Designed miniproteins, single chains, continued (5). Designs and how they scored, part 44

Each design is a single chain, and the fold is of that chain. pLDDT is the mean over its residues in the fold that is shown.

## One batch from the design tools (miniprotein)

Design m17592
Fold by ESMFold2-Fast:
Structure m17592 (fold): chain A 60 residues (1-60)
Amino acid sequence: PTRAEVIGGALRQELLEAGVPEEEAERAAKEMERYVREHPDASGEEISAFARELLRRLGL
């Protein structure tokens, strides 16, 4: 798997464990995967900041 797939998959799993519906978790994971693909040089801090923005949109 690519870096994007690993990070997106990890976010999807975290969201499912937090009780987010599967459809919403998958959409957020795909958005994260797209972000990492579009920003291959993104730092862990930048990826974490984007993950927090996705959580905020989900009301978490």
Scores: mean pLDDT 86

Design m17593
Fold by ESMFold2-Fast:
Structure m17593 (fold): chain A 86 residues (1-86)
Amino acid sequence: SLEDLLRAIGLALRIIGLKIDIEKLKEKLDEEVQKEIEKKIKEAEELLKKGLEYLKEGKYKEAIELLEEALKLLEEALEKAKKALE
């Protein structure tokens, strides 16, 4: 549906924005924490790529599921970054 398509696009944009924010915070962190965050970012990027492929195929529900997983990983990475700075 159009609603599912717009939701998937919105999730992809949120993922991209959050990734940029995390990358900027990452520069202030210890190397061990940076590596853990980099692993989560890489996993999220793979899920984003697969989600965008499903989106191109018109598989909006599958795209949304993968994009929600990617967003969750980045939210975990952001939380880890914020805790490491405090």
Scores: mean pLDDT 87

Design m17595
Fold by ESMFold2-Fast:
Structure m17595 (fold): chain A 88 residues (1-88)
Amino acid sequence: SIAERLRAAVEEATERLAAIPSVSEETVEAFRELAEKAAEAAVAGDVRKAAVYATAAALVAVSTRDPEASEIALELVKALDEAADEIA
């Protein structure tokens, strides 16, 4: 299901972000919370709300100034966007 795929994508992105030594646990937690809200909104078909939370999660990752963190966030945003298209 789309919900299971998005939950897996959020968990994988969060674990990858947590593995980066320069990224704090607080930053990982903020990213996870926002990404989970984006996924919930996407599954509900609320494409605007999903985009807002996905953008917020990406900004949290970008704030680390780590290029790997930014890449992880971009991959997750792409997965959320693809899921929103399948629902819409």
Scores: mean pLDDT 83

Design m17596
Fold by ESMFold2-Fast:
Structure m17596 (fold): chain A 73 residues (1-73)
Amino acid sequence: EEEQFEAEVYLALGLIYLSLGKLDESRGNVEAAKEAYEKAIELFEKAISLATGDLRKQAEDYLKEAKENLEKL
């Protein structure tokens, strides 16, 4: 299923950027962390638009985490 595969790719990319944001934040690189979290949010939103079931729920949970981390910067 093309849509689910695309959703998985967007989710994986979002997770990479979320991890980079956390790493940059821990190192005091606030601007880099902000950019990474913003990209993660965009990617998770794309994953949500394409995903169903458990994959969609995972993307929603990670979107919430990325937004919370960005808000705390």
Scores: mean pLDDT 87

Design m17597
Fold by ESMFold2-Fast:
Structure m17597 (fold): chain A 84 residues (1-84)
Amino acid sequence: MALEEAVRLAREAVRLALEAIRLAAAGAPEAVARALGEEAARLREEAERLAAEADPEEAREAIERAEREVHEEAQREAAAEAAA
Protein backbone atom coordinates (compact mmCIF):
# COMPACT_ATOMS: atom_id res chain seq x y z
CA MET A 1 0.00 0.00 0.00
CA ALA A 2 2.67 2.55 0.94
CA LEU A 3 4.57 1.68 -2.26
CA GLU A 4 1.48 2.21 -4.42
CA GLU A 5 0.84 5.57 -2.73
CA ALA A 6 4.49 6.59 -3.19
CA VAL A 7 4.29 5.77 -6.91
CA ARG A 8 1.02 7.70 -7.31
CA LEU A 9 2.43 10.77 -5.55
CA ALA A 10 5.67 10.56 -7.57
CA ARG A 11 3.67 10.51 -10.81
CA GLU A 12 1.63 13.54 -9.75
CA ALA A 13 4.77 15.39 -8.62
CA VAL A 14 6.42 14.92 -12.03
CA ARG A 15 3.24 16.03 -13.84
CA LEU A 16 2.98 19.21 -11.77
CA ALA A 17 6.69 19.99 -12.17
CA LEU A 18 6.46 19.60 -15.95
CA GLU A 19 3.28 21.70 -16.07
CA ALA A 20 5.04 24.44 -14.07
CA ILE A 21 7.91 24.45 -16.59
CA ARG A 22 5.47 24.48 -19.53
CA LEU A 23 3.45 27.39 -18.08
CA ALA A 24 6.61 29.40 -17.33
CA ALA A 25 7.85 28.83 -20.91
CA ALA A 26 4.44 29.97 -22.24
CA GLY A 27 4.66 33.23 -20.28
CA ALA A 28 2.14 32.40 -17.54
CA PRO A 29 2.25 34.45 -14.31
CA GLU A 30 5.26 33.50 -12.17
CA ALA A 31 3.00 32.95 -9.14
CA VAL A 32 1.06 30.19 -10.95
CA ALA A 33 4.20 28.34 -12.08
CA ARG A 34 5.73 28.73 -8.61
CA ALA A 35 2.62 27.36 -6.88
CA LEU A 36 2.65 24.25 -9.09
CA GLY A 37 6.37 23.77 -8.52
CA GLU A 38 5.92 24.03 -4.75
CA GLU A 39 3.06 21.49 -4.80
CA ALA A 40 5.22 19.15 -6.92
CA ALA A 41 8.03 19.43 -4.35
CA ARG A 42 5.64 18.61 -1.49
CA LEU A 43 4.26 15.54 -3.29
CA ARG A 44 7.79 14.37 -4.15
CA GLU A 45 8.84 14.63 -0.49
CA GLU A 46 5.77 12.64 0.64
CA ALA A 47 6.47 10.01 -2.03
CA GLU A 48 10.07 9.68 -0.78
CA ARG A 49 8.84 9.32 2.81
CA LEU A 50 6.39 6.55 1.85
CA ALA A 51 9.02 4.83 -0.32
CA ALA A 52 11.37 4.68 2.69
CA GLU A 53 8.68 2.64 4.51
CA ALA A 54 8.48 0.12 1.64
CA ASP A 55 11.14 -2.15 0.16
CA PRO A 56 13.80 0.37 -0.96
CA GLU A 57 14.83 -1.39 -4.19
CA GLU A 58 11.27 -2.16 -5.28
CA ALA A 59 10.17 1.39 -4.44
CA ARG A 60 13.06 2.94 -6.38
CA GLU A 61 12.37 0.84 -9.48
CA ALA A 62 8.61 1.46 -9.36
CA ILE A 63 9.02 5.22 -8.86
CA GLU A 64 11.63 5.46 -11.65
CA ARG A 65 9.30 3.65 -14.06
CA ALA A 66 6.34 5.84 -13.11
CA GLU A 67 8.36 9.07 -13.43
CA ARG A 68 9.67 7.98 -16.84
CA GLU A 69 6.12 7.18 -18.02
CA VAL A 70 4.76 10.57 -16.89
CA HIS A 71 7.70 12.40 -18.49
CA GLU A 72 7.11 10.57 -21.79
CA GLU A 73 3.36 11.35 -21.64
CA ALA A 74 4.08 15.04 -21.00
CA GLN A 75 6.54 15.17 -23.91
CA ARG A 76 3.92 13.65 -26.25
CA GLU A 77 1.30 16.16 -25.06
CA ALA A 78 3.73 19.07 -25.57
CA ALA A 79 4.50 17.83 -29.11
CA ALA A 80 0.77 17.60 -29.89
CA GLU A 81 0.18 21.14 -28.60
CA ALA A 82 3.12 22.45 -30.66
CA ALA A 83 1.58 20.82 -33.76
CA ALA A 84 -1.66 22.75 -33.22
Scores: mean pLDDT 78

Design m17598
Fold by ESMFold2-Fast:
Structure m17598 (fold): chain A 65 residues (1-65)
Amino acid sequence: MELLTPEEKEIVRLIRDGKALTDEGIAKRLGISPERVREILDRLMEKLGLTREQAIGEAARLLDS
């Protein structure tokens, strides 16, 4: 499996910990645009070959490993 970028780790942590659930909420927390959040998540999905929810779940497991 591919290693996570720092941006991917931050987004996944926010979702996992329930601190932000929407692209807009994540963007506000990280000081980036909602479009940038979508780009990062789309790349994560493509990199892992998974759906958005599955890719986030797998990335969250990688943070604990």
Scores: mean pLDDT 78

Design m17599
Fold by ESMFold2-Fast:
Structure m17599 (fold): chain A 75 residues (1-75)
Amino acid sequence: LSPDEEAEIYLALGLIYMAIGDLDASRGDKQGAIESYKKAIELFEKALELSTNPEIQADAKRYIEEAKKKIEELK
């Protein structure tokens, strides 16, 4: 895998954890949701480390901000 291909996989995995967090939040599992959003942030940060592609960087940064906002809303 190229670094950009690996970064795209990390973005996809992060989005899966975002979806898990959203599901947990909808069921009232605030702690589970926060843990899933934190995992998503870690995965998006790995994508930023691997790729200098502007689109991948923009997507990862946007998703990190979204996940952080969701965590703050649950605290």
Scores: mean pLDDT 89

Design m17600
Fold by ESMFold2-Fast:
Structure m17600 (fold): chain A 57 residues (1-57)
Amino acid sequence: TQSAALAQAFALVEAMRAGEISPEEARARARELGRQTGFDDLAARVLAAAEHLAAQL
């Protein structure tokens, strides 16, 4: 569901902020999430957040 996809996307952003995964891994997982769920906009948003945080770190 969209709610489950959103939860997974936020978990990826939080894991990257916590330093549990790299921005590159977060991007790879976000692409796979978009591909599996069909919510490309969600994947794009997670990717944008990952890139923004990477630029600040």
Scores: mean pLDDT 71

Design m17601
Fold by ESMFold2-Fast:
Structure m17601 (fold): chain A 60 residues (1-60)
Amino acid sequence: MEEVEERYKRVIELAKELGLPDEFIEGIKKWYEEMKDRPKEVQLELLDGIEFALRRLAER
């Protein structure tokens, strides 16, 4: 699941760059750990949703 791991790393990097509290970043990490047992397609869709939400938070 290399593709899922790379997407996850990018989401974490974006959250850090946006200055989200450590609590939220740890929440994303815990969520990912729980989601690793889900189908790859579901994991990618949810990670894409998180990335989309983070990008919207960056909009002024």
Scores: mean pLDDT 77

Design m17602
Fold by ESMFold2-Fast:
Structure m17602 (fold): chain A 60 residues (1-60)
Amino acid sequence: SMLEEAEKLKEEFKEAAKKGDLEKVEEISRQLVRLHIEAPTPEIVEIGNEAGKIAKEYGL
């Protein structure tokens, strides 16, 4: 499901942010934005918000 894909992308985003892999962070950010456009459900919106919090935590 799109929700499962968004959850996987958020986890991959966190790992990339933790490692300082800026190229991977950018790639996953684009995929999360795409999912939000395709399926703007409250759950997917919240996953995007959580990714934003992760980015702030790691100074991105």
Scores: mean pLDDT 84

Design m17603
Fold by ESMFold2-Fast:
Structure m17603 (fold): chain A 95 residues (1-95)
Amino acid sequence: SRERLTAEADALAPEVLEHAEEVIKEVRELTEKIRKGDEEALKKVPEVVARAVGAMISLSAIVNFGSPEDQEKARKKIEELKEAMKELDEAVKEQ
């Protein structure tokens, strides 16, 4: 039921939001290494992209089922993650 999904989203929201912050940081750190010409960093792109996709799915669940406060936080994290992923894509294409 929707009530059950809301309760589960409320319980998971802090962990999902914290994990999203860690993934955004990881994406940004990887982007900077690629821009500096670190060839080993390019090898990590698929695994970091997979983690970013997972974080996006979890944040989307919070947007759909979380409290109004958590929904707003999740939307902001989605936009930050999208921007970080765009910068990563641009850095990869410049190599």
Scores: mean pLDDT 87

Design m17604
Fold by ESMFold2-Fast:
Structure m17604 (fold): chain A 61 residues (1-61)
Amino acid sequence: YVGKVAVAIKDYKATLPYELSLKKGDRVLVLAEVSPDLVVAQNLATGERGVVPKSYLEVVA
Protein backbone atom coordinates (compact mmCIF):
# COMPACT_ATOMS: atom_id res chain seq x y z
CA TYR A 1 0.00 0.00 0.00
CA VAL A 2 2.86 2.42 0.87
CA GLY A 3 4.30 4.07 -2.28
CA LYS A 4 1.10 3.38 -4.25
CA VAL A 5 -1.35 5.82 -5.84
CA ALA A 6 -4.92 5.44 -4.58
CA VAL A 7 -8.24 7.09 -5.50
CA ALA A 8 -10.78 8.43 -2.99
CA ILE A 9 -13.97 6.38 -3.46
CA LYS A 10 -16.05 8.85 -1.40
CA ASP A 11 -15.77 12.32 0.16
CA TYR A 12 -13.89 12.59 3.48
CA LYS A 13 -14.07 15.67 5.71
CA ALA A 14 -11.04 16.21 7.96
CA THR A 15 -12.18 16.85 11.56
CA LEU A 16 -8.68 17.06 13.12
CA PRO A 17 -5.73 19.26 12.00
CA TYR A 18 -3.56 16.25 11.02
CA GLU A 19 -6.26 14.71 8.78
CA LEU A 20 -6.53 15.13 5.00
CA SER A 21 -9.85 16.13 3.38
CA LEU A 22 -10.69 14.29 0.15
CA LYS A 23 -13.30 14.53 -2.58
CA LYS A 24 -14.47 11.42 -4.45
CA GLY A 25 -12.09 10.88 -7.36
CA ASP A 26 -9.07 12.59 -5.75
CA ARG A 27 -5.77 10.81 -6.38
CA VAL A 28 -3.38 10.42 -3.44
CA LEU A 29 0.11 9.02 -2.91
CA VAL A 30 0.24 6.75 0.16
CA LEU A 31 3.32 7.78 2.18
CA ALA A 32 3.01 5.65 5.33
CA GLU A 33 0.74 3.20 7.13
CA VAL A 34 0.11 4.34 10.72
CA SER A 35 -2.39 1.60 11.72
CA PRO A 36 -4.38 -1.19 10.00
CA ASP A 37 -7.14 1.37 9.28
CA LEU A 38 -5.19 4.63 8.68
CA VAL A 39 -2.58 5.92 6.23
CA VAL A 40 -0.67 9.15 5.72
CA ALA A 41 -1.38 10.33 2.16
CA GLN A 42 -0.62 13.31 -0.09
CA ASN A 43 -3.34 14.70 -2.37
CA LEU A 44 -1.71 14.88 -5.81
CA ALA A 45 -3.88 17.81 -6.97
CA THR A 46 -3.39 20.08 -3.90
CA GLY A 47 -0.09 18.80 -2.43
CA GLU A 48 -1.73 18.61 1.03
CA ARG A 49 -0.78 15.74 3.35
CA GLY A 50 -2.56 14.09 6.22
CA VAL A 51 -4.11 11.00 7.77
CA VAL A 52 -7.09 9.32 6.05
CA PRO A 53 -8.95 6.04 6.65
CA LYS A 54 -7.97 3.22 4.26
CA SER A 55 -11.70 2.48 3.74
CA TYR A 56 -11.96 5.77 1.77
CA LEU A 57 -9.22 4.72 -0.70
CA GLU A 58 -8.86 2.21 -3.53
CA VAL A 59 -5.36 1.47 -4.90
CA VAL A 60 -4.79 2.19 -8.58
CA ALA A 61 -2.91 -0.67 -10.31
Scores: mean pLDDT 79

Design m17605
Fold by ESMFold2-Fast:
Structure m17605 (fold): chain A 62 residues (1-62)
Amino acid sequence: SRALAEALAEAIAAGDAERAAALARSLPPVADLSVAAERLGVSRGALATALGRVAGREIRVA
């Protein structure tokens, strides 16, 4: 959801690794990362790869 994407972007920007990891684990397997990627200035694919490593599973862009 947009709220989850915004919370994830805020946690990453703040350097809150614990919160970012918890939010990453809450993502669906196919996630719309557009809002988070835009706020962080990265590509959706790069963000999906990084979040997948943190979550311990593949996360694909919608």
Scores: mean pLDDT 78

Design m17606
Fold by ESMFold2-Fast:
Structure m17606 (fold): chain A 70 residues (1-70)
Amino acid sequence: GAMAEARRQYSEELAARVKARLDAAGITGATVSIEDGVPVVDTSDLTPEQQRAAAEAMGEAWREVERERA
């Protein structure tokens, strides 16, 4: 249905933007997964500085997607 497709599109767009921002920041060891439509980044192998960068990338990607969908 349309709701499931919209959720999938949102999750895919958000995950792709998070991944792109992490790659741009040099964080290639992070795994991005989608859980309940929300991207989750495995930060277990990241330094505290990379963890902060990953959190910022996730927040900015989320704000960007929300802004584009508003």
Scores: mean pLDDT 74

Design m17607
Fold by ESMFold2-Fast:
Structure m17607 (fold): chain A 56 residues (1-56)
Amino acid sequence: SDLDELKKLIEDIFNNENASAEDIEKATELYEKLNLEERNELNKFLGNDESVPEPE
């Protein structure tokens, strides 16, 4: 599914810390193809990652 592919792509970017411009373009394209519910799932996934590592 588009959501699964996008999640994998984002995970690869985060884990490798070596994001290619092409990977970012694919992520954007996949995001645009997502349904509203899938976008909510992705936002939740990204929200978890937005939690900074022990800020203080």
Scores: mean pLDDT 68

Design m17608
Fold by ESMFold2-Fast:
Structure m17608 (fold): chain A 62 residues (1-62)
Amino acid sequence: VDREKLLEEVRLSMEIIKQSVEILALKREIEKNPEKAEELKKKLEEAEKKLEEYVEEIKKIE
């Protein structure tokens, strides 16, 4: 087993989890604060884009 690959997979998996948590938190904040929906929506789009990038990176390691 390649330890270097495993460590990178773990790191990317943690980043995917972090982005998923941020996406859920941002969706909840949009519901609570509709006045800030425009700003929060931009942050949500950024977090979703980062999640997609990390998912593509982990696929390349597998």
Scores: mean pLDDT 80

Design m17609
Fold by ESMFold2-Fast:
Structure m17609 (fold): chain A 60 residues (1-60)
Amino acid sequence: MIEVDGSDDLAELLERMAEALEESHPEAARLLRQAAEATRAGDYARATELIERADLLLQA
């Protein structure tokens, strides 16, 4: 991509975090991948819910 929207940048970050967490926290990784998908779709409410759920799993 020559230009990236902020939503693409955030989605890429969420995907990288999910990849890093895949082995240690697979459920949190799954939620972060879904949050990345929601972010790319412009569904920020869903993305926020998924990020919050992933954060709870990581803090447990």
Scores: mean pLDDT 77

Design m17610
Fold by ESMFold2-Fast:
Structure m17610 (fold): chain A 94 residues (1-94)
Amino acid sequence: SELDVVEAFLTQVRNAVYEGHKYNVPFEELKKKLEEIFNKYKPQLSEENQKIMEETLKEVLKVYEEGVKNNESVSKLMKKVNEILQKALKKIKE
């Protein structure tokens, strides 16, 4: 189902952000990686769900940039990221 595709996408985004923080990955490198993940799943998503996922990535990237700049702990960063991802999942039409 398209919901399964979205869940797989959001799981890969969450994992990429976690690893990005763990290995001190620069913002531009994480942005490129998230865009690559999005492009992989994009063909399997409706236009409406593509827009929701694109907006979700922008919000995740903003939180990551601000969190890294402010030396935020992985726990605090991931709580914010998980909240964004859960909100995105609730917006998805099955």
Scores: mean pLDDT 87

Design m17611
Fold by ESMFold2-Fast:
Structure m17611 (fold): chain A 75 residues (1-75)
Amino acid sequence: MLETEEFHLTVETEEGTVEADVTVVKKKDWKPGDVAEVTVRAKNKASENSLREVARAAMEKLGLSGASVTLHAAP
């Protein structure tokens, strides 16, 4: 019922380039307004704002614009 997507993402942010492993957990029949749980594990030092930019890019990559996003930063 839940679907997990895992991928590596490189995003240019105000702090510079952030390389991260991203895990997105969502309902298989996800629709706009549904929750998407995003875990971002940055391989280099990144601020919360940079992690949010990575999460946004991940949502755009998966076509999940308009998701209610829960962001988790992994150490």
Scores: mean pLDDT 75

Design m17612
Fold by ESMFold2-Fast:
Structure m17612 (fold): chain A 66 residues (1-66)
Amino acid sequence: GPALGRALAVRELVEVAGLSREEAERIVDEVLKIGDVEKAAALIVERAGLSEEDARGIAQGVLTLS
């Protein structure tokens, strides 16, 4: 459900990108508002510094599980 998808994405951003929980939560909330995998992946690359491949995976996970 939505809460599970958000929680898993926050955890991954903290563990993979080394972000704070607060920053990871802000990114995931913006991904959910965007609602588009490619645009959300671009946001994750910009803010988390992850590769396009990793960012796309996270964006897809958030939007598929939420």
Scores: mean pLDDT 79

Design m17613
Fold by ESMFold2-Fast:
Structure m17613 (fold): chain A 83 residues (1-83)
Amino acid sequence: MERVEELIKEEKPKALELAKKLGKEAAMEQATRAIARKLGLSDDLIDALIDMTRNASDESRDPEARAVARRMMEQIGLPLPEE
């Protein structure tokens, strides 16, 4: 029905606007959790995704979840930490 890509793309500017008010990291975390839960992702994947966007170099106990989350960010078009 509706494309998930369109929903994510529309939520992206809203998250950017919230970053001005609440702070970049807090807004990104909140938006990412909301979108991921709507997509039906597991808590492990959501947690790994948030951890990566927040710390950029946090080593989780589940390296597979971290790798999957990073791949999901690339597919969604979210900015990834370069380092």
Scores: mean pLDDT 59

Design m17614
Fold by ESMFold2-Fast:
Formats: sequence, structure tokens, C-alpha cells
Structure m17614 (fold): chain A 74 residues (1-74)
Amino acid sequence: MALKQGEEYEKKGEEYLKKGDNKKAAEYYFKAAQYYAAAGRGAKAAELLSKGYEALGDESSARHARKVSERLRA
């Protein structure tokens, strides 16, 4: 069930981003990342952390999360 819940939170993050609510978008991306991590999907979880930090304007944390995601895929 963790993957399904992760997908639902990811979708909510995208919807809030479209509405311009960057803070809620980040909160839902971080929730999605937790569920994907619990499901063993570390690379996807790191990608979602990057999206959440990008929504908040935290470029440094977003860059770090992106590198973690790439390393887990390599």
C-alpha cells in the first residue's frame, strides 16, 4: 500500500504546485517521498525530495537530493 499512497501524495503535490501553493506542494512531495522510501524506492523518494525543495526555493537541498537520486540509479 505504500506505493499507492506515495502516488496519491505525489499527485496532490503536483495539484498544489499548479495552484501556486508552493508550501503545500512541498509538504505533499515530502509525504510522498516518505512512502516511496518505505517501499524501498529510494531513487524515486530522493527525486520527490528534490521537487519539494525546488517548490520552496531551496536550491541547495534540491541539488543534494537530485545527486542522491542519480547515485542510487547508477
Scores: mean pLDDT 82

Design m17615
Fold by ESMFold2-Fast:
Structure m17615 (fold): chain A 55 residues (1-55)
Amino acid sequence: SRAEYQARVAALVAEVVARGKEAEKTLSPLEYLDYVFQLNLELDRRLAALREELA
């Protein structure tokens, strides 16, 4: 359902934000930039999977 899709997207975004904040505290600036780049690729992949599952 649309409501389930929106809830799962919100949960995924919250997870990604939390992981980004933790990485910012623990990684060097250069490592953080690489991590955020990889995290955005993961986010895109996981959003595509949710769309496929719940569309």
Scores: mean pLDDT 86

Design m17616
Fold by ESMFold2-Fast:
Structure m17616 (fold): chain A 94 residues (1-94)
Amino acid sequence: SSEKKKLEEFLKKLEEISKILEEEIIPKMEKLDELSKEELEELKKKIEETIKKLEELLKFAEENNLPQELIDTLRGTIEKLKEMLKKVEEKLAE
């Protein structure tokens, strides 16, 4: 059904976002003090784009009554990314 295809597209996007978080965002956050101003700006943009994509997935999950555990996980990940964004912004202000 069209609903099954939408769920498959949702799961694919979630996997792509998880990969970006684990391979591109978290490793740079762990070496935040070593990053140049240009690298901090790129990291900021990537975190902002990832938050936006996760908020779109959260809206889809809520509108399609997906499991509460998944909705809670998405909300928790968005909150963690917003905290990471704050830390990057603080480093850029130094």
Scores: mean pLDDT 87

Design m17617
Fold by ESMFold2-Fast:
Structure m17617 (fold): chain A 77 residues (1-77)
Amino acid sequence: MKEEIDVEVDIALAEIQLTVARLAVKRHGKEALDEAIETLRKVIEQLKELISRYPHPDAQRLLAVAEEELKALEKEK
């Protein structure tokens, strides 16, 4: 099993990916939408897999945020 620190690192990496996708849309608008949507889908799947093995409150919170961001971006497409 992964140690607690490894789980926290995975959560931090997911949060960075979410932030990068959000900033790309803010800077480049529609040109970044497809890339941001794909990044968010990947992050959501990674977080779901992590949570299924290691239920962590921060991972659950980040998953909810990522799902809301994805829904917002898909509405803009």
Scores: mean pLDDT 79

Design m17619
Fold by ESMFold2-Fast:
Structure m17619 (fold): chain A 55 residues (1-55)
Amino acid sequence: MDMEELLEKALEALRAGDTLAAAGYYLQASDLGGTPEASQKVADALNEEARRLGY
């Protein structure tokens, strides 16, 4: 899986209310990204979706 695919799975899990699965995919995407910029981009996307869902 690439970073983008893992981020998509994290967002899908978050939308489904599976925060544990979302956290797991987020950590994998951040690790695969390998840079602070990539990790920040993943974090920003997940935080924005969480905000949209009312978390």
Scores: mean pLDDT 76

Design m17620
Fold by ESMFold2-Fast:
Structure m17620 (fold): chain A 94 residues (1-94)
Amino acid sequence: SLKEKAIKDAKKILENTNFSPEVEKEMKRIIEELEKTDDPEKIQALVNRLIGLILREIGDRIEQALKDVKDYEAGKKPLTPLAQELLAARERRR
């Protein structure tokens, strides 16, 4: 059924993706609501909400990863002494 597949797929996504604690808590709450309801309209609404949360979080994670790389390249993140030396050597070649 849609309900059983949605619960299984959502749990698998949670196991394989590092979501923020707030999003993980909300997804788990929606999964619990899915398990407690047999109303097809509520099931559809909850599934749509899960999909929306997953898509938004994936977008946020991609944006954060891009920012993390940019901040690393800009020297804003703490680097090991060796990484700082390598970055300084790279800059001196330009």
Scores: mean pLDDT 71

Design m17621
Fold by ESMFold2-Fast:
Structure m17621 (fold): chain A 47 residues (1-47)
Amino acid sequence: HHHHMEQKEIEEKGKKASELLDKLFEAVRRGADPETIAKLEEELRKV
């Protein structure tokens, strides 16, 4: 999974991923559009 990444950078990405995950779960809970959910999943995948 990890190669040539400093721990600080990994932690920063982890925080971003956690934030996006919370948004994704909230969107699913609200019954948001599939498009909105897919967009959040795509952003999470980039972290």
Scores: mean pLDDT 75

Design m17622
Fold by ESMFold2-Fast:
Structure m17622 (fold): chain A 114 residues (1-114)
Amino acid sequence: ARKDLEEGIRALKEGNYALASSLFFSYVRSQVSEEEWERLNAAFRTSDLDALVEATADLPPDVAAAYLLGVAASYLAIENNEKAAELAEHVLREYTSADPSLLEAARYLLEKAK
């Protein structure tokens, strides 16, 4: 739900990356089919950024951006700043039509990953 997205962005800004990731994924899960969710989870298990990008390519911009930022927050939680930054940069480059609050979250994430 939209509320999970807003709470996820707040958690992210408070430095609670694990909670932010969980809330972003909760939002995405409410927006996609079971089959799409299974595909996204399969991509996440690979830890391959190209697989994550491919799995999100056909999703609406808000959903794709939220999922990729959820993964980026997960990487920040385990101090993998390089992968977190790469995903945040991808969101800012490719999903310019996404909700401004998601683009702001991506900029925040990128700054924290530097």
Scores: mean pLDDT 86

Design m17623
Fold by ESMFold2-Fast:
Order: sequence, then structure tokens, then C-alpha cells
Structure m17623 (fold): chain A 68 residues (1-68)
Amino acid sequence: ARQERLEELRARARAAAESEALEPSEVLALAREVGEAALEQVEEAGGDVEGARAFLEAQLAELEALLA
């Protein structure tokens, strides 16, 4: 289920990139969806979810700044 979700999100991101019609808000939304799916995998594996969340939010903030 989680692997299928990540594969689906990656396929959607790839299709959007191939269309060359990516808006900044769309890039951020796709990055967040992929990151949330990855966090679910970290939680299932018993990893550091809080650290992974902090890393994801930091990466999304940096991406938003780059797209501004």
C-alpha cells in the first residue's frame, strides 16, 4: 500500500515534469505528498518520525524560497 502510494506519486510527478507545465504551487504540493508518504514509511519502520518531519518541513521551506 505505501510502496504503491509512493510509486503513484512518483508517476504523477514524472508526468507533470514531462508536461513542462509545473507551477510553483503544483511542485510544492507534489513534494509534500511524496514527503508525507515517506513519513508514513518511516513511522511503519519505527524510525524517527519527528526528525523526519522536521527535515521534510525544512526541505519544503527551502523549495518554496527557491520557487519565489
Scores: mean pLDDT 73

Design m17624
Fold by ESMFold2-Fast:
Structure m17624 (fold): chain A 123 residues (1-123)
Amino acid sequence: MLGIVVTSAAAPTAAATLERLGLDGHKIHLVVTQTADQSEEEARAAAAEAARLLTADTTVEVMLPSPEIRALMAADPVAGAQRLNELAARRLEDTLGIKTFTGLDVAGAERAAVEAHEAALAM
């Protein structure tokens, strides 16, 4: 199983890239993190769209910011999104032992999907 952590705005791009490249039979755990410019409903809608695009063995979940991360997002939206992605990746790596890739924007999400595909082929 491979982990991908992407912001809600980038989640459909990550899912479309993974589906296009294929997962070589590997399971993906996709975590969609809420950004400062999106509501909880919009983040959940992005996760639902990502799930709809994926046909393989994939778990999709939404990670919402804590009060501390929300305060950071209010002051610095990029730093807040990065911190939430780091917390999600740390949870997947430390708790589940899942090799994890992260993306903050559309380009980063596409890169994370490509790196996960390459890791799947190497396993």
Scores: mean pLDDT 82

Design m17625
Fold by ESMFold2-Fast:
Structure m17625 (fold): chain A 86 residues (1-86)
Amino acid sequence: MEELREEVEKARKDADNYIKQAESALKNGDKKKARFYATQVAVAAGEFNALAIRARKEGHQEVADEAESLARDAVEKTREILKKIE
């Protein structure tokens, strides 16, 4: 369980960094860079879903619920960033 929590926390920090990079790129008018980092946030959503499946199989429901929530947030943020590009 502790390893799963550490993996979720690392993925969350990575996703947060990608979001900040995408938002910075949007402010600077760098649509290509913003799209690249939006793609990284979408990849992070997939990683959160994989962690949720693993946590549920191992009986760690609270970690699974947290990872699923983070996946939904990442999908929504990716959509928001992409809308600002086009």
Scores: mean pLDDT 86

Design m17626
Fold by ESMFold2-Fast:
Structure m17626 (fold): chain A 55 residues (1-55)
Amino acid sequence: SEEEERVRRLLEAYGRITDLAKETGISFDEAARRVAETLPPELRAEIEKELEGWK
């Protein structure tokens, strides 16, 4: 479904954020900001919402 594809893309984005933070030593928030810039607006908004929930 479209929802399953969206979840898969979000998981891929979180993997990229975690990998970037681990490899470069920057904060998770900074890595998320950089990765979000490469994503469509709807996925960017979802990542920002999740980050707010984890604070």
Scores: mean pLDDT 76

Design m17627
Fold by ESMFold2-Fast:
Structure m17627 (fold): chain A 60 residues (1-60)
Amino acid sequence: MITVEIEVGDVLRAIGIALRVIGEFPEAEVKIEGDRVTITVPDTPENRAYLEELKAEAEA
């Protein structure tokens, strides 16, 4: 398993990101903590790339 924490800075955006991940990865475990999203998925190169892309997008 791999866990990534994304500091979104906005609660509504954090909810949007969580819903997107759940929709695309049914196996994902997602926690929302205010403006922060913690995502846990199977550790694969594809999942790592996806989570890193989401983090970069959210922090931009």
Scores: mean pLDDT 79

Design m17628
Fold by ESMFold2-Fast:
Structure m17628 (fold): chain A 57 residues (1-57)
Amino acid sequence: SAVEARVVIHEAEELLKKGMISEEELKEIKRLAEQGRIDEAAALLRERYKKAMEEKK
């Protein structure tokens, strides 16, 4: 769905703004979401977020 794609992209853009993901990772998430592969885009977003959070441990 277009709404779910926009939500995932927006969350990824916020993570980029916070320095938690790279521009290359954002581009990949956007590409997957734009192709309708929302589950894969969301999974990548969650994986990158988890990795960024683990760096604080």
Scores: mean pLDDT 80

Design m17629
Fold by ESMFold2-Fast:
Structure m17629 (fold): chain A 69 residues (1-69)
Amino acid sequence: MAQEYLQLAQQYLAQGKPELAIEYAEKAIEAAPDDPGIVAQALGLMYHGYLLLGKPDKAKEYGDKLNEL
């Protein structure tokens, strides 16, 4: 499930759908919150998603969370 959510998030990001990419990255963390690999990948996808949305401050928030892992 968590890996499937990450795959969907990557696909939506590639399609220029950053809002859906962020949604599915969040679902991946919810499905495997104790898996540092899943959490790191999902945070990275949310970082890129927010950059594509033109929200650099929000992107930095998720980049900082990734750095805490």
Scores: mean pLDDT 84

